# Designed miniproteins, single chains, continued (3): the designs that were tried, part 94

Each design is a single chain, and the fold is of that chain. pLDDT is the mean over its residues in the fold that is shown.

## One batch from the design tools (miniprotein)

Design m11477
Fold by ESMFold2-Fast:
Structure m11477 (fold): chain A 119 residues (1-119)
Amino acid sequence: MELREKAREYIEKAREALRAGDYETAFRYAMEAARYAVEAGDEELLREAAELLVEVLEAAEGRTLSPHERAAVREIFIEAVRAGLEDIVGPAAELWDASATSEEAARAAVADARARIAA
């Protein structure tokens, strides 16, 4: 299976779910898109998937991530930093790691990352 094709497929599915207000499905698809982009070594797709993941997390204000989901998000953010996308997710990844037990802190980290993406 072509990893880049799967990353693009899941980006499209995540965007559709996000537009429909299905944040749980959008989160799942955005995470899969990011994983495929990492495996493909495609920095452009990883940037797009990471930006979309931040957008989904921001839109899902008040959704509490499980410890397992928070660990998975952190792992994607670390891979984005390794790919040179520190300006997108670096601050969010650090704040998420430091405040994994706080829903408000996680929300603030996502909002900060979104502001940096929009700038």
Scores: mean pLDDT 71

Design m11478
Fold by ESMFold2-Fast:
Structure m11478 (fold): chain A 97 residues (1-97)
Amino acid sequence: MAERLAREVAEKLGLPEEEVKVKIKEDVEQFITIDGKLVAIKGVIVTVETPDSIAVANGAGEILFSYGKDKEHREILSRLASEAARELGRENGLPII
């Protein structure tokens, strides 16, 4: 996953793969409310970093943090990070609500 995501980001942003850093944290505990009860679920955090931008997404595909000087690069990076995190969230049996 990380290598595939790094390659896709590199291709979309016109960067060498070695300038794209991907970090995946699995088994992150997240708390959600179901029928008024607090439930712990296992989550995923995906971080994608380039020399001038960064995006962080959770397993539901939500962007937790995004930074970059170029708006188009920020939007592409955030989208790709979100999509990868959502794919990993599904593989780990997390419900997509």
Scores: mean pLDDT 72

Design m11479
Fold by ESMFold2-Fast:
Structure m11479 (fold): chain A 68 residues (1-68)
Amino acid sequence: GPADAMEAIAAELESIPGVKVERVGDDTIVATSTLSVEKIIGIALRLIGDYPEFDVSVKGNTITVRLK
């Protein structure tokens, strides 16, 4: 369910060197990184493909994943 997907997303993002993950409530994950723009975009596109039930947005070095 969505909770299992949230845990999987958080664990996946936390496994990436240079990524710091914060959970905001029960429906939102915020990942801040020191990665290049190309790597951040790559991560966001992969999440969009793997987790269509979530909205994924990028602002600067921050990826926000929110349950629809």
Scores: mean pLDDT 82

Design m11480
Fold by ESMFold2-Fast:
Structure m11480 (fold): chain A 59 residues (1-59)
Amino acid sequence: MTPAELARALIAAADRLYKEGKITKEQYEEIVGPLREQIADPSDRARLVEAARKLAELA
């Protein structure tokens, strides 16, 4: 899986949690914002690890 594919998968997971009411809009944007940047500029992979960790804590 490429970093961009992983970022899109994590965005989809965050979207699902938001629609289920498990996270707030603010938490959703905190997770998804860096992932959108990772898709646009894949220079910093730490954003993927941080987003995955946040999603695991909320799931």
Scores: mean pLDDT 73

Design m11481
Fold by ESMFold2-Fast:
Structure m11481 (fold): chain A 66 residues (1-66)
Amino acid sequence: DVTAASEAAREATKLPGIGPQLAARIAKLVLDGASPEEIEAFLLSDPRVTPEQARKAAEIAAEKRA
């Protein structure tokens, strides 16, 4: 869902440490049907992202999926 991916990316950019490049990758993962767990794992692979930020971004993506 393109709308869900766009909304997830927009909300994720509001989180500290989530820049436009990471937000774009989150949008692609949402569009490709990645689970919230996969999105969280992807973000946790970046040492600049905290576990709380990764969890919040995954929750945003899950909430926007229809």
Scores: mean pLDDT 72

Design m11482
Fold by ESMFold2-Fast:
Structure m11482 (fold): chain A 70 residues (1-70)
Amino acid sequence: MEEELRRLIDEIAKTDPELAAYFRKQLELVLADPDEERRERNLKGLLIFARAYLEGRFPSYEEVKAELEK
């Protein structure tokens, strides 16, 4: 999951380096979280967001929040 997310961030960096930098910052914060379950949920949220951006669509904020909370 982390490796997949990093790959997607690198793709975003080719078109939007500032957004990619923001994603990397959030990834580092998530990886520093000692709570493994919360870390996994947050990684899934970032992955969904990164994929949606590259596919030219936007997931609902509510769907992302639900993923992060469960």
Scores: mean pLDDT 74

Design m11483
Fold by ESMFold2-Fast:
Structure m11483 (fold): chain A 63 residues (1-63)
Amino acid sequence: SSELEKLVDEFDDRLVRAVLEGKLSPEQAEAVAREIRELAEKTSDVEELRRKMEELIERAIRE
């Protein structure tokens, strides 16, 4: 897999753990995963994508 695919898999795992830890509902995790997939399709810059993914997860957990 590409570096982008590995990054998406990494964040999918983090979302699953957040749900198991009670920090995020399954519905919220699915919404974040969808946004992550959309970002991964629109950009090839791994570091930019990582930053945006971090922002999405932090926002979802905070709210």
Scores: mean pLDDT 80

Design m11484
Fold by ESMFold2-Fast:
Structure m11484 (fold): chain A 70 residues (1-70)
Amino acid sequence: APAPLRVREELDENGQPVIVLEGEAGRMDPASAREAARRILEFVERHGWTPEQLEAARALADGLVAGAEA
């Protein structure tokens, strides 16, 4: 079974919210990438981020899935 990635938000050195992706990223299957993408999107939707931050998070999520499915 694919191991879930740890996805969390924290503040960078400028106090801006950022998504941190932790885990075994060396060989992700598509299911693991989709789970990581889902968690990223759920976090940003729940925490009331700006539209720009939501767009950036969706782009990151799409990139993870596309990379694993290639």
Scores: mean pLDDT 64

Design m11485
Fold by ESMFold2-Fast:
Structure m11485 (fold): chain A 63 residues (1-63)
Amino acid sequence: SMALEELKEAGKKAVEAAKAGDIKALQEYSKRAKEIAKQLPEEVAEKLLEEIERESVRAWVTR
């Protein structure tokens, strides 16, 4: 679905922003991911958002 693809893309950009230390971009892409997730089944949305958050935090602390 388009929403699933958009969520994955937003998540990828959030992780990239975290790796770069760009807090502003990380916040913007994280917000985008949460908005897109509202269009998905709750179980799918929760799993993907949790994965994005986990990877973003990992990328941030290991930069």
Scores: mean pLDDT 84

Design m11486
Fold by ESMFold2-Fast:
Structure m11486 (fold): chain A 73 residues (1-73)
Amino acid sequence: SAARRAIERLGRRLGLRPEEVEEIERRNEELERELLEELREVEASDTSIEAATRATARALRRIGDFLDELLAR
């Protein structure tokens, strides 16, 4: 996935060990799965474009929070 490649590249640039990169990749895959499931639920409910946009904004905020946590620790 694109996210997995991005995490691998970022980890290499930050000098993380392969084991640390693997753990981060696993956490990222879990987050991606949860966000995709939330978006799928919005689609299934035939929501308005506004509701779909709001769900996407929430997903992006969760990704941002994850990256902030990752870069701070």
Scores: mean pLDDT 69

Design m11487
Fold by ESMFold2-Fast:
Structure m11487 (fold): chain A 74 residues (1-74)
Amino acid sequence: MLSKEELLEFVKKNKDKPITVLLRELPDGSVLIAVIVDDEKPKVFATRLASQEEADELLKEILKINPKAKVIRL
């Protein structure tokens, strides 16, 4: 749960920048999520979430902070 909060703080710090959110579901049902800030020096924050439901909830919060975020499901 703490890593989810840290990811949201990272998104808030970069709210005015172009961001890309990558999501990858693993065979065990967990989800890898990575937020990439499109800057001269790219910044990345990545974490693993326990479920697709948790990932979808986090994605909704990210989109509230940055509605123009590009979402890619791998």
Scores: mean pLDDT 79

Design m11488
Fold by ESMFold2-Fast:
Structure m11488 (fold): chain A 84 residues (1-84)
Amino acid sequence: DTRLIELALTSASKGWAEGIGNEKTVEMLSKMIADLEQEAPVTPEQREILKRGEEEAKKAAEEGNYDEVRRIALDTAKEVAELS
């Protein structure tokens, strides 16, 4: 499901933006997440994976570890896709 992959990548990107303090990007990505979630219900299991991806990406971005942010985004997308 392309929507779940988009949700995972957008959630990790929001975490990255939060970590670097880019408020406008956080607002934009939050709107994109809300729009994607309106297309179909997200299960509690999928929501937990997306939330972990966001939090881990934020921590990596705060540390300036952008290679780790990219890895987290891709791993989160893969994990969520395996549940669809």
Scores: mean pLDDT 83

Design m11489
Fold by ESMFold2-Fast:
Structure m11489 (fold): chain A 71 residues (1-71)
Amino acid sequence: SEEIRESIDAAVAYAKANLPEEAAKLVEEAAELYREALRAKEAGDLEKAEELHRKAGELLKKAKEIIEAAE
């Protein structure tokens, strides 16, 4: 779980260094939702964890659209 949190932090750092600001911001928002999903899963709230994971995925799709539009 700590390793997963470290991976999330690394992904945010990468996005801020390499992606357009709008896309990096969406990655940062998705990262926070993934952290909340991990906390919900650890607390046994699987339904909340799934919903937060879904929302994070939607933000990452929007980030991808911004990156593709910048090409």
Scores: mean pLDDT 83

Design m11490
Fold by ESMFold2-Fast:
Structure m11490 (fold): chain A 71 residues (1-71)
Amino acid sequence: MEALKYAKEALEQGSPNAKKAIEYLEKGDYVKAANYFAQDYLDTGNPASLKAAELAAKEAIRSGQIDASPE
């Protein structure tokens, strides 16, 4: 998954919330994963965390965990 690629990059750079976000990504909880990556970006300014948050949020929409477009 593209989100996992950026998530691992953030983890390698020492982002404390990235590890927990990756765990939620791997179990399919994209909403919680996106929230942890977004928090990591706010704390660190790491663009890899921002990109991972965006991709996790997109997967949450795609999987129906967030309603993005009304029918």
Scores: mean pLDDT 77

Design m11491
Fold by ESMFold2-Fast:
Formats: sequence, C-alpha cells, structure tokens
Structure m11491 (fold): chain A 86 residues (1-86)
Amino acid sequence: SLAEALRRLREAIREAYESGDGEKLLEAIREAARFLERYVEEHPDAPESVREALRLARRMVESGSPSPFEVEALLRALEEAVRELE
C-alpha cells in the first residue's frame, strides 16, 4: 500500500540521517522524491500531506545539503501522509 511505502521511505531517511552519512541521507531523500513524483503524477488528487512531502524532498535534493530542520520537516510530512492514508 501507499502507507507502507511511505513508512519504508521515512524509515530509510531516518536511518540514513542517524548514520551521519550525508551522501546516504541525500540518496534516501532522492529515492523518496522519485517515488512521490511518480505517485503525484499518477494521482492528481493525492493528499496535501503527500504533496508537501514531495515539495520538501525536492527542495532538499536541489540544495544538495539538507539541514537537520529540513530532515525533521520531511519526516513529519511523511508521518502525516501515512496518518491520512490510514
């Protein structure tokens, strides 16, 4: 399900962030952005929480240097998206 996919993406980002490896973190965020972009393109009526997670992930990928505050915001957005889908 979408909720299960979002939980996996959130966990991957959290684990990468806790590892302290910036390259792993950025790759996890790129993976989330790719998944969310495809989902939103295929589902124009996607919930706002899903769209917000996509916007955050895109900005972080574009900057190439996500801050702790941006990572926390993305993790919260993904958690909110999971809640809306359950």
Scores: mean pLDDT 86

Design m11492
Fold by ESMFold2-Fast:
Structure m11492 (fold): chain A 70 residues (1-70)
Amino acid sequence: MEWPSEEELEEMVKRLPELLLEEARRHNLSPEEVLEAAERYIEGLREKGAPEWVIRGLEEAAREAVEKLE
C-alpha cells in the first residue's frame, strides 16, 4: 500500500479531531461508538505498516473528539 506524503499525512492528522467530531455529531454517534470505530481503524493501519507518529496522532485525535462529545 502506498502512503500519502509525510506533509499530507501531517495535515490530515491535524484536521482529524474536528472532522471526527463533525462526523460523530452528524451521524449521532456516541463517544463509545466513535472510540470503538477509531480503535478498529487504527489497528488496521498498524497491520498495513502505518508510521508510528500517524498512529499516535490518530489515537490523540480520537481521544480529543470523544472528550468533546462527552
Scores: mean pLDDT 73

Design m11493
Fold by ESMFold2-Fast:
Structure m11493 (fold): chain A 77 residues (1-77)
Amino acid sequence: SSFLAALEPQGAEEEAALSEEEREELLRLEEEAKEAIDKGDYEKAIEYLRKAAELVKDKPAIKAVVEGLIKKIEEAK
């Protein structure tokens, strides 16, 4: 259900590459985006997801998943 969970099938090395601080920040941004979606505030949700994409800009597979979620939210408008 979370975008973080969606990254698991793409390889154990991606999780191993994330620091504990990065995982905590990603989880926080995911929760913020989820709350924004629940409120119908898609613009804020996209903002939080863009911050997540910036955090993982050195991890292209993870960044692609986050950008995919942004596109889905844009389509949900």
Scores: mean pLDDT 71

Design m11494
Fold by ESMFold2-Fast:
Structure m11494 (fold): chain A 83 residues (1-83)
Amino acid sequence: MSELSLEAEILIALGRMYIAIGDLLASKGEYKEAIESYEKAIELFRKAKELAREAGDEELVREAEEEIRIAEEKKKEAEEKLK
């Protein structure tokens, strides 16, 4: 469904914005706030993945999965610096 695919793409774009916010916060040493931004991005990417699955858009599902993987790695890196 084109509307579900579009919504999923919008959520991926929004998630990427939260990744950028997290990266900026991490660059400033604000690791706790960076983690919160990465968590927000992960939630958005997971919702995008669900919508992409409902749309039958296998490519978009793979894109959302990759974005989740990257966001989880960034979160882990920030957590390691906080500890």
Scores: mean pLDDT 88

Design m11495
Fold by ESMFold2-Fast:
Structure m11495 (fold): chain A 62 residues (1-62)
Amino acid sequence: MEEEYKKALEILDKLDELARNGASPEEVQKAVEELLSIKNPEAFVKAMRDYARRRAAEAAAA
């Protein structure tokens, strides 16, 4: 779970940065493929929830 959770968070961060900074579709596709390789639904859901909270906190601080 720890490995999958950390990996999911890193990939979600990467996807957000790629989308925000106008990355190529190929770069986005690579990140999505890595995210889809995570076969731990609990870790994935936890990562998405924590990611959303972190982004909300970052937006409030900006």
Scores: mean pLDDT 73

Design m11496
Fold by ESMFold2-Fast:
Order: structure tokens, then C-alpha cells, then sequence
Structure m11496 (fold): chain A 60 residues (1-60)
């Protein structure tokens, strides 16, 4: 979990609290937080901030 949080903070520009919320939400939905975070980071890198904001809104 710490590794996933650090990746989101470093690669996706999340705060530590936002990254923890991402992990908690993924676990609550029965998803793999690591796999979900990798896809999210890839999409943020390819499509930028607009995709990130859309993904956060859906996940929240």
C-alpha cells in the first residue's frame, strides 16, 4: 500500500491524503489498488490533467 501511495504522490501529483483515499476507495470497491493506480498513472501521463480530474470524480 505505501508503494502505491508513493507512486500516486510522485507520478500523478496527488497529496498523501488523496492517494490514501484512492487506495481506500479501490479496496472498498473490491479492486486491486496497485493495478488501478498503474492504469490511472498511465492515463494521466498520456491524456494529462483532464483525464485525472474525470477519473477522480468517477472514483469519488
Amino acid sequence: MEEVIEKLVKEAGYTREEAQGFVDRAEALGLDPEALAERHIENVKKYGKTWEEGARKVLA
Scores: mean pLDDT 72

Design m11499
Fold by ESMFold2-Fast:
Structure m11499 (fold): chain A 77 residues (1-77)
Amino acid sequence: GNLHQQVGELVQRLLEKIEEVEKKDPELAKKLREKLEKVLEEGLAEGSKAKSPEEAYKILLEKLKEFEKELEKEIKK
């Protein structure tokens, strides 16, 4: 499966988007990084209850996609 790669690629894209935000709004970027850390922590905690590594990565990927949508909304404000 490529779920591990998809999670890594999405995290990298999210960090790159936050770095672009930091160039114009360092305070917003800090809040977005803190939120990403919480999403990762919550995703890993929920994933620890999963039946398989693939299911764990799927849970994490879904939470990261939800964060990406929220990040895009915050950037548009």
Scores: mean pLDDT 82

Design m11500
Fold by ESMFold2-Fast:
Structure m11500 (fold): chain A 74 residues (1-74)
Amino acid sequence: SELEKKLKELLEEYKKLLRKMAKVAGVDEAEFEKQIEQAEKYIEENEDIQKVVDELEKLKSKLPASLERFEAQV
């Protein structure tokens, strides 16, 4: 649907922001990129929105608590 396409587009922009923030925070870029790639593939293969949310939360858990708080404000 159009809503799903827009959600996927917003999710892609959100992942780009997470990549930039992880780089600034000194998180291992190679490891973090693999996590993003796994989440992206999982989202493409699954229609269950709850599982998508779970994968995004798992990705966020890789970031420092201070950075997670910052993301909540964006």
Scores: mean pLDDT 63

Design m11501
Fold by ESMFold2-Fast:
Structure m11501 (fold): chain A 106 residues (1-106)
Amino acid sequence: AEEEMRRGAEEAFEEGNRAARAAIRGGKEGAEKAREEGREAAEAAREGGLRAGGEEAGEAAGRGGEAAAEAAEAGAARGDGAGQAAGGVAAVGAGAEALVAGRRGA
């Protein structure tokens, strides 16, 4: 599981750069996607346990990182703190947990 989480972490960083550019366009849709991806990542980590669910958490972290960055930038541009807090921050938090777990295994 540690290799899958490590790979997910690396992909999450690369996706972050692409998501930043997409965030300018994504707006509200990005915020909604970030909320959904954040929930999936949190459920994978919670139900399976961080180590047991590491494979799913790593995969979700990559998707969550992309959506979260998009939602965060869109929320900031629109002054939509509620959208950023509800979606972007939750997704980033779940992604960060997977990144830390992957780094521990390395």
Scores: mean pLDDT 53

Design m11502
Fold by ESMFold2-Fast:
Structure m11502 (fold): chain A 100 residues (1-100)
Amino acid sequence: QLQVTQSPSSLTVPEGGSATITDRASGSGITHVTIAWYKQKPDGSRELVNYTVDSTSATLTLSSLKPEDTAVYYKQARAVRADGSTETAWGQGTKVEVVP
C-alpha cells in the first residue's frame, strides 16, 4: 500500500520568512512516483504549487511568505508499481500560518 507521510502538521512563520514541509512516499514495488503539492484555499479549492517526478521524497520550500499564503498544504503521491498498477494517496496536510 502507498503510504504518504507529511511533516510538520502545522508551523507558524513571520512575514517574509520561509517554511519547509518534509515528506515521504513509500510502498512496496514502486517503480515511478509523482509528487504534487497543493495549497487549499478558503473556498476549499486546491491550487497546484509544486510538482516532481521519479522521487519518493519531495520537500516543499515556501519563501518570502505573505499573510495571504496562510493555508493548509497537501501532498499527493501517485505511484506506478512493477505490475503496472497505479495508486494515489494524499498526505494529512500541513497548516502554514504567516504572522504579519
Scores: mean pLDDT 77

Design m11503
Fold by ESMFold2-Fast:
Parts: structure tokens; sequence; C-alpha cells
Structure m11503 (fold): chain A 94 residues (1-94)
């Protein structure tokens, strides 16, 4: 448990650092790795939110919508997850 939490936390931190550096493809890779290897991690919602943002920065709005849908399915009471979904949908329609 602790080793998995540590590794998931490291992937999240590296992904966030990549996002801040403008390396959006690396951020996507790191957040996807976190979600695939550690799906029950306490960082999964934060990884989903940052993954959606990374896809938006890449102009990959279809992928961002799918991630926002996954996030909303896990935490349907979070209005900001739904707001992100609606905004990405608008960008896809433009």
Amino acid sequence: DLEEVFEAGRLLQEGVDALKAGDYETAVKLFRELLERYPDSPFRLQALSNLARAYEKLGKYEEALKVYQEWYDLAPDLDWARAGYEEAKKKLEE
C-alpha cells in the first residue's frame, strides 16, 4: 500500500511538473500510467483532472471529454468536473 501510494504520488508530481513546463505529451503519459497502474490510488481524481487539462492544452478535446466523463462518473457531486466537461464540449463543437 505505502509503496503504491509513493509511486502514484511520484507519477502525479512528475506529470504536474511536465504540465507546468508545457510538456503536455509527457504529462498525458505520466497521468495515464498512474491511472492504469494504480487505479485505486488516492490521487486518481487529481490525475484525471490534470489529464483532462493536458489534453485540452494539446487541443485533444475529444480525449478531454472522455476523461471528464470518467472523472464525473467517479465524483458526480463535483460541479467543477461537469463545468470542465461542458467547456471541452464547446471547444470540440467550434
Scores: mean pLDDT 81

Design m11504
Fold by ESMFold2-Fast:
Structure m11504 (fold): chain A 67 residues (1-67)
Amino acid sequence: MAQKQLDFNQNVLSKERWEPTTEDVMDVISGKRLKEGVRSVDTGEKARYEDLGPRTTLEWLEALNER
């Protein structure tokens, strides 16, 4: 297994270690907030951080689901 490589790739793939709140995740799943387009369009820059992740709630959910 490659636990460290997987963790590293997860962070590097998205370049932002942003995690939405539980409420954000629930809203997307429930359809209360269809498509994270409004929040996804504005991609912040966290280049100062070395651990970057997904820039949108949708991307973060996909990464989490992939493990």
Scores: mean pLDDT 46

Design m11505
Fold by ESMFold2-Fast:
Structure m11505 (fold): chain A 78 residues (1-78)
Amino acid sequence: MVFVGLSELPEISSDTTNLYLAGNQLTSIDVSHLKKLKNLYLQGNRLTSLDVSNLKNLETLEIFDNPLKTLKLPSSLK
């Protein structure tokens, strides 16, 4: 799934495995319910914190070009 021009996260299916949110204006995101997520692309947003620790199936996380101060990763990303 690909999104553009977003300042807030839209309603995303819990069955989503690939989420493309790069180049938006997101200041916060809650993806804790997306337990099947494998690939998350968040580069080029305005995120100051991100908690993906509950995303046990996460294989790819792209978060560059965000002003992140806090980041929590799942055990699947080493």
Scores: mean pLDDT 79

Design m11506
Fold by ESMFold2-Fast:
Structure m11506 (fold): chain A 77 residues (1-77)
Amino acid sequence: VSSLPVLLVEYVQGRISREVLEDAMKGRVLSPEEARQVARLADIAGVDKEEILKVMEELREQGIVSEESLEAVREAL
């Protein structure tokens, strides 16, 4: 079982499909702690924080993630 922070980073790395990410994130809110984990995992994995933010903005526009989740990630990055 992968956490939401892990899945988001793996998606940006091209390791999982968009469908897997969307299904995992649908109806869930990222906590501030999980948002901090996204930032830490991105640094460890060498993933561009701008690409993570772009994915979160796309998911918010599609109604898959809440504004609260997007704001938490934006503040942690």
Scores: mean pLDDT 82

Design m11507
Fold by ESMFold2-Fast:
Structure m11507 (fold): chain A 89 residues (1-89)
Amino acid sequence: KEEEIKKIIEEVKKKPPLSEEEKKEVIEEIRKEIGAEDLTPEEMKEFFKSLGFDEEEINILFKVHKEYGFDKMLEVAKLLKKKKLKEEE
């Protein structure tokens, strides 16, 4: 299962950056999933930064949400957090 999530990360990294419209769509869906209905795209990004994610990781999370949905995004978030603690390279 961890290898599946790693493959998802690698696939989304190969995709071009999300358009502004695609980012808005993803953020709107995430807002609904976490119950934060008035959260702007910038506030959502700040929220993820408060959880310890950098800008590259946040972009990966948004791409994963667009292609695979919210539950896969959460699995990717858990793996990225785990990698920061165990991977030095």
Scores: mean pLDDT 73

Design m11508
Fold by ESMFold2-Fast:
Structure m11508 (fold): chain A 74 residues (1-74)
Amino acid sequence: KEQEAIDYLKKGVEALARGDYETAIEYFEKAAKVGSPEIKARAYRLMAEAYERLGDTEKANEYRSQAEKLEKEL
């Protein structure tokens, strides 16, 4: 399951790098759903970046806040 989450993060990062922000967000959501709290925090950080690139500042701030909250519990 952890390897599955890591594979989703990798696919999301590859999508993000090519500017496919919607696909990147989909993979990061999958990673967050099946991953550890550490993977979930990373996925939320990356979703925030993708939303910021899309111009969705509200969603970007929301996911950044969620990632920060998770990181404080680690």
Scores: mean pLDDT 83

Design m11509
Fold by ESMFold2-Fast:
Structure m11509 (fold): chain A 69 residues (1-69)
Amino acid sequence: SELEELIEELERLLEEAKKAGLPEEVIQRMERTIKGMREVLESGDPVLIKVAIHEGRELIEELRELLEK
């Protein structure tokens, strides 16, 4: 599913963020977001899944920008 693919990409970006030495606050925010997305996926609520997909895409764009800096 699209949400599962986004979770996997965020988990890869989390490992890159840890290796890059991003602030602990950023790391913790990523971990909380991934956990929340997994809970939404488990719920099976199609409205929450759609919202989580949108938020996940925005976070991935933000993280890619931070990692390029």
Scores: mean pLDDT 83

Design m11510
Fold by ESMFold2-Fast:
Structure m11510 (fold): chain A 100 residues (1-100)
Amino acid sequence: SLAESYRRIAERVRQVAEDVRAGKLTKEEAETHIALFEIYLAVLELDRDKLPPEVQEEIDRAREHLTAANKALDAGNFKQAADHLERMAEELERIAEILE
């Protein structure tokens, strides 16, 4: 289901946030994960106009946090990047709840 897809992505984002916070990923490895998450969000947005407005708002918030995480990594702020990825995971989990 679409809800399961959002939940699975949220779990992956949360895991990457934990690994970034723990210093287990290099900047380059973390940026690779962020690029993959950008692709996942782009695919999910193909049917954006068919989703409830509240889901569209949560997708926008998730994208804002993903962008902020990328900027934080570029600045070497791994804690801030992890915080933004954690927020993104929470938004994706919220989308999954709305779609159930």
Scores: mean pLDDT 86

Design m11511
Fold by ESMFold2-Fast:
Structure m11511 (fold): chain A 56 residues (1-56)
Amino acid sequence: SMAEKIEAKLAELEAERHLSPAERENVRRALEIAAEQGHDLDTVKKTILARTAPAA
């Protein structure tokens, strides 16, 4: 289901980033909105990673 795909992408992002609870919720909502609009979740994940600063 789409919800399972969103949770999977969120888990992948959590593995790449140590997200606070607020950041996690914001990312989940971004993925939900993108999925509703028919965007590819892998592309959305890549965009989030590219636009966030690397954890230095």
Scores: mean pLDDT 76

Design m11512
Fold by ESMFold2-Fast:
Order: structure tokens, then C-alpha cells, then sequence
Structure m11512 (fold): chain A 96 residues (1-96)
């Protein structure tokens, strides 16, 4: 299963399709890349492309292919990173 995100101004926004994986506001998200990790709480975010989003502050160093976002019992791996002017478009794949 796949979902989409946008990174802009230090903030990661996950589109409402993430809710189909049981990901909701108030849950803790941990981003991991190699030996690095960071954690924060997902919040109700701004609408992105007219769609409801969940948002979290995320250091730019985690905006890379191979980064794994862990929320509850779900893991989303960043499989595509596409810079687009002032933002970065992300494709994430649900993994076990």
C-alpha cells in the first residue's frame, strides 16, 4: 500500500490516505535513517492540494529515500523523493 506526503518549511505533511493505515493526529511518529532517529507527535495539518493532512516537524536530513516512519504498529518507508520548487513531494510505502 502507498500514501503520499509533502515536505515544506521543515514540516512533513501526510495526506488523509494515511488514515486508512490507522494513522491519526495525536500519535507519535519516529523517523529513522541508518543510525539516526527523531520523534514527534502528529498534529492536524494544513490542507495540501485541497486534501486534509497530518503534519509533524521533521529535520531535512530525514527527507530521503530509505527513511522509515514508524507510527504505532505501522511503518512507512520513503521510496521516492521529488523536489518541486519550494517543496518536496514524497511517495511512501507501507512495510512490515
Amino acid sequence: ATTFGVYQNGKLSLFSSAASFGITAGMELTASLGDKSTSGTLKVGDEIFGQKALSIDLPEEFVKEGTVLTVGDKKLKIVSVNPDEDKTLLTLSLVS
Scores: mean pLDDT 78

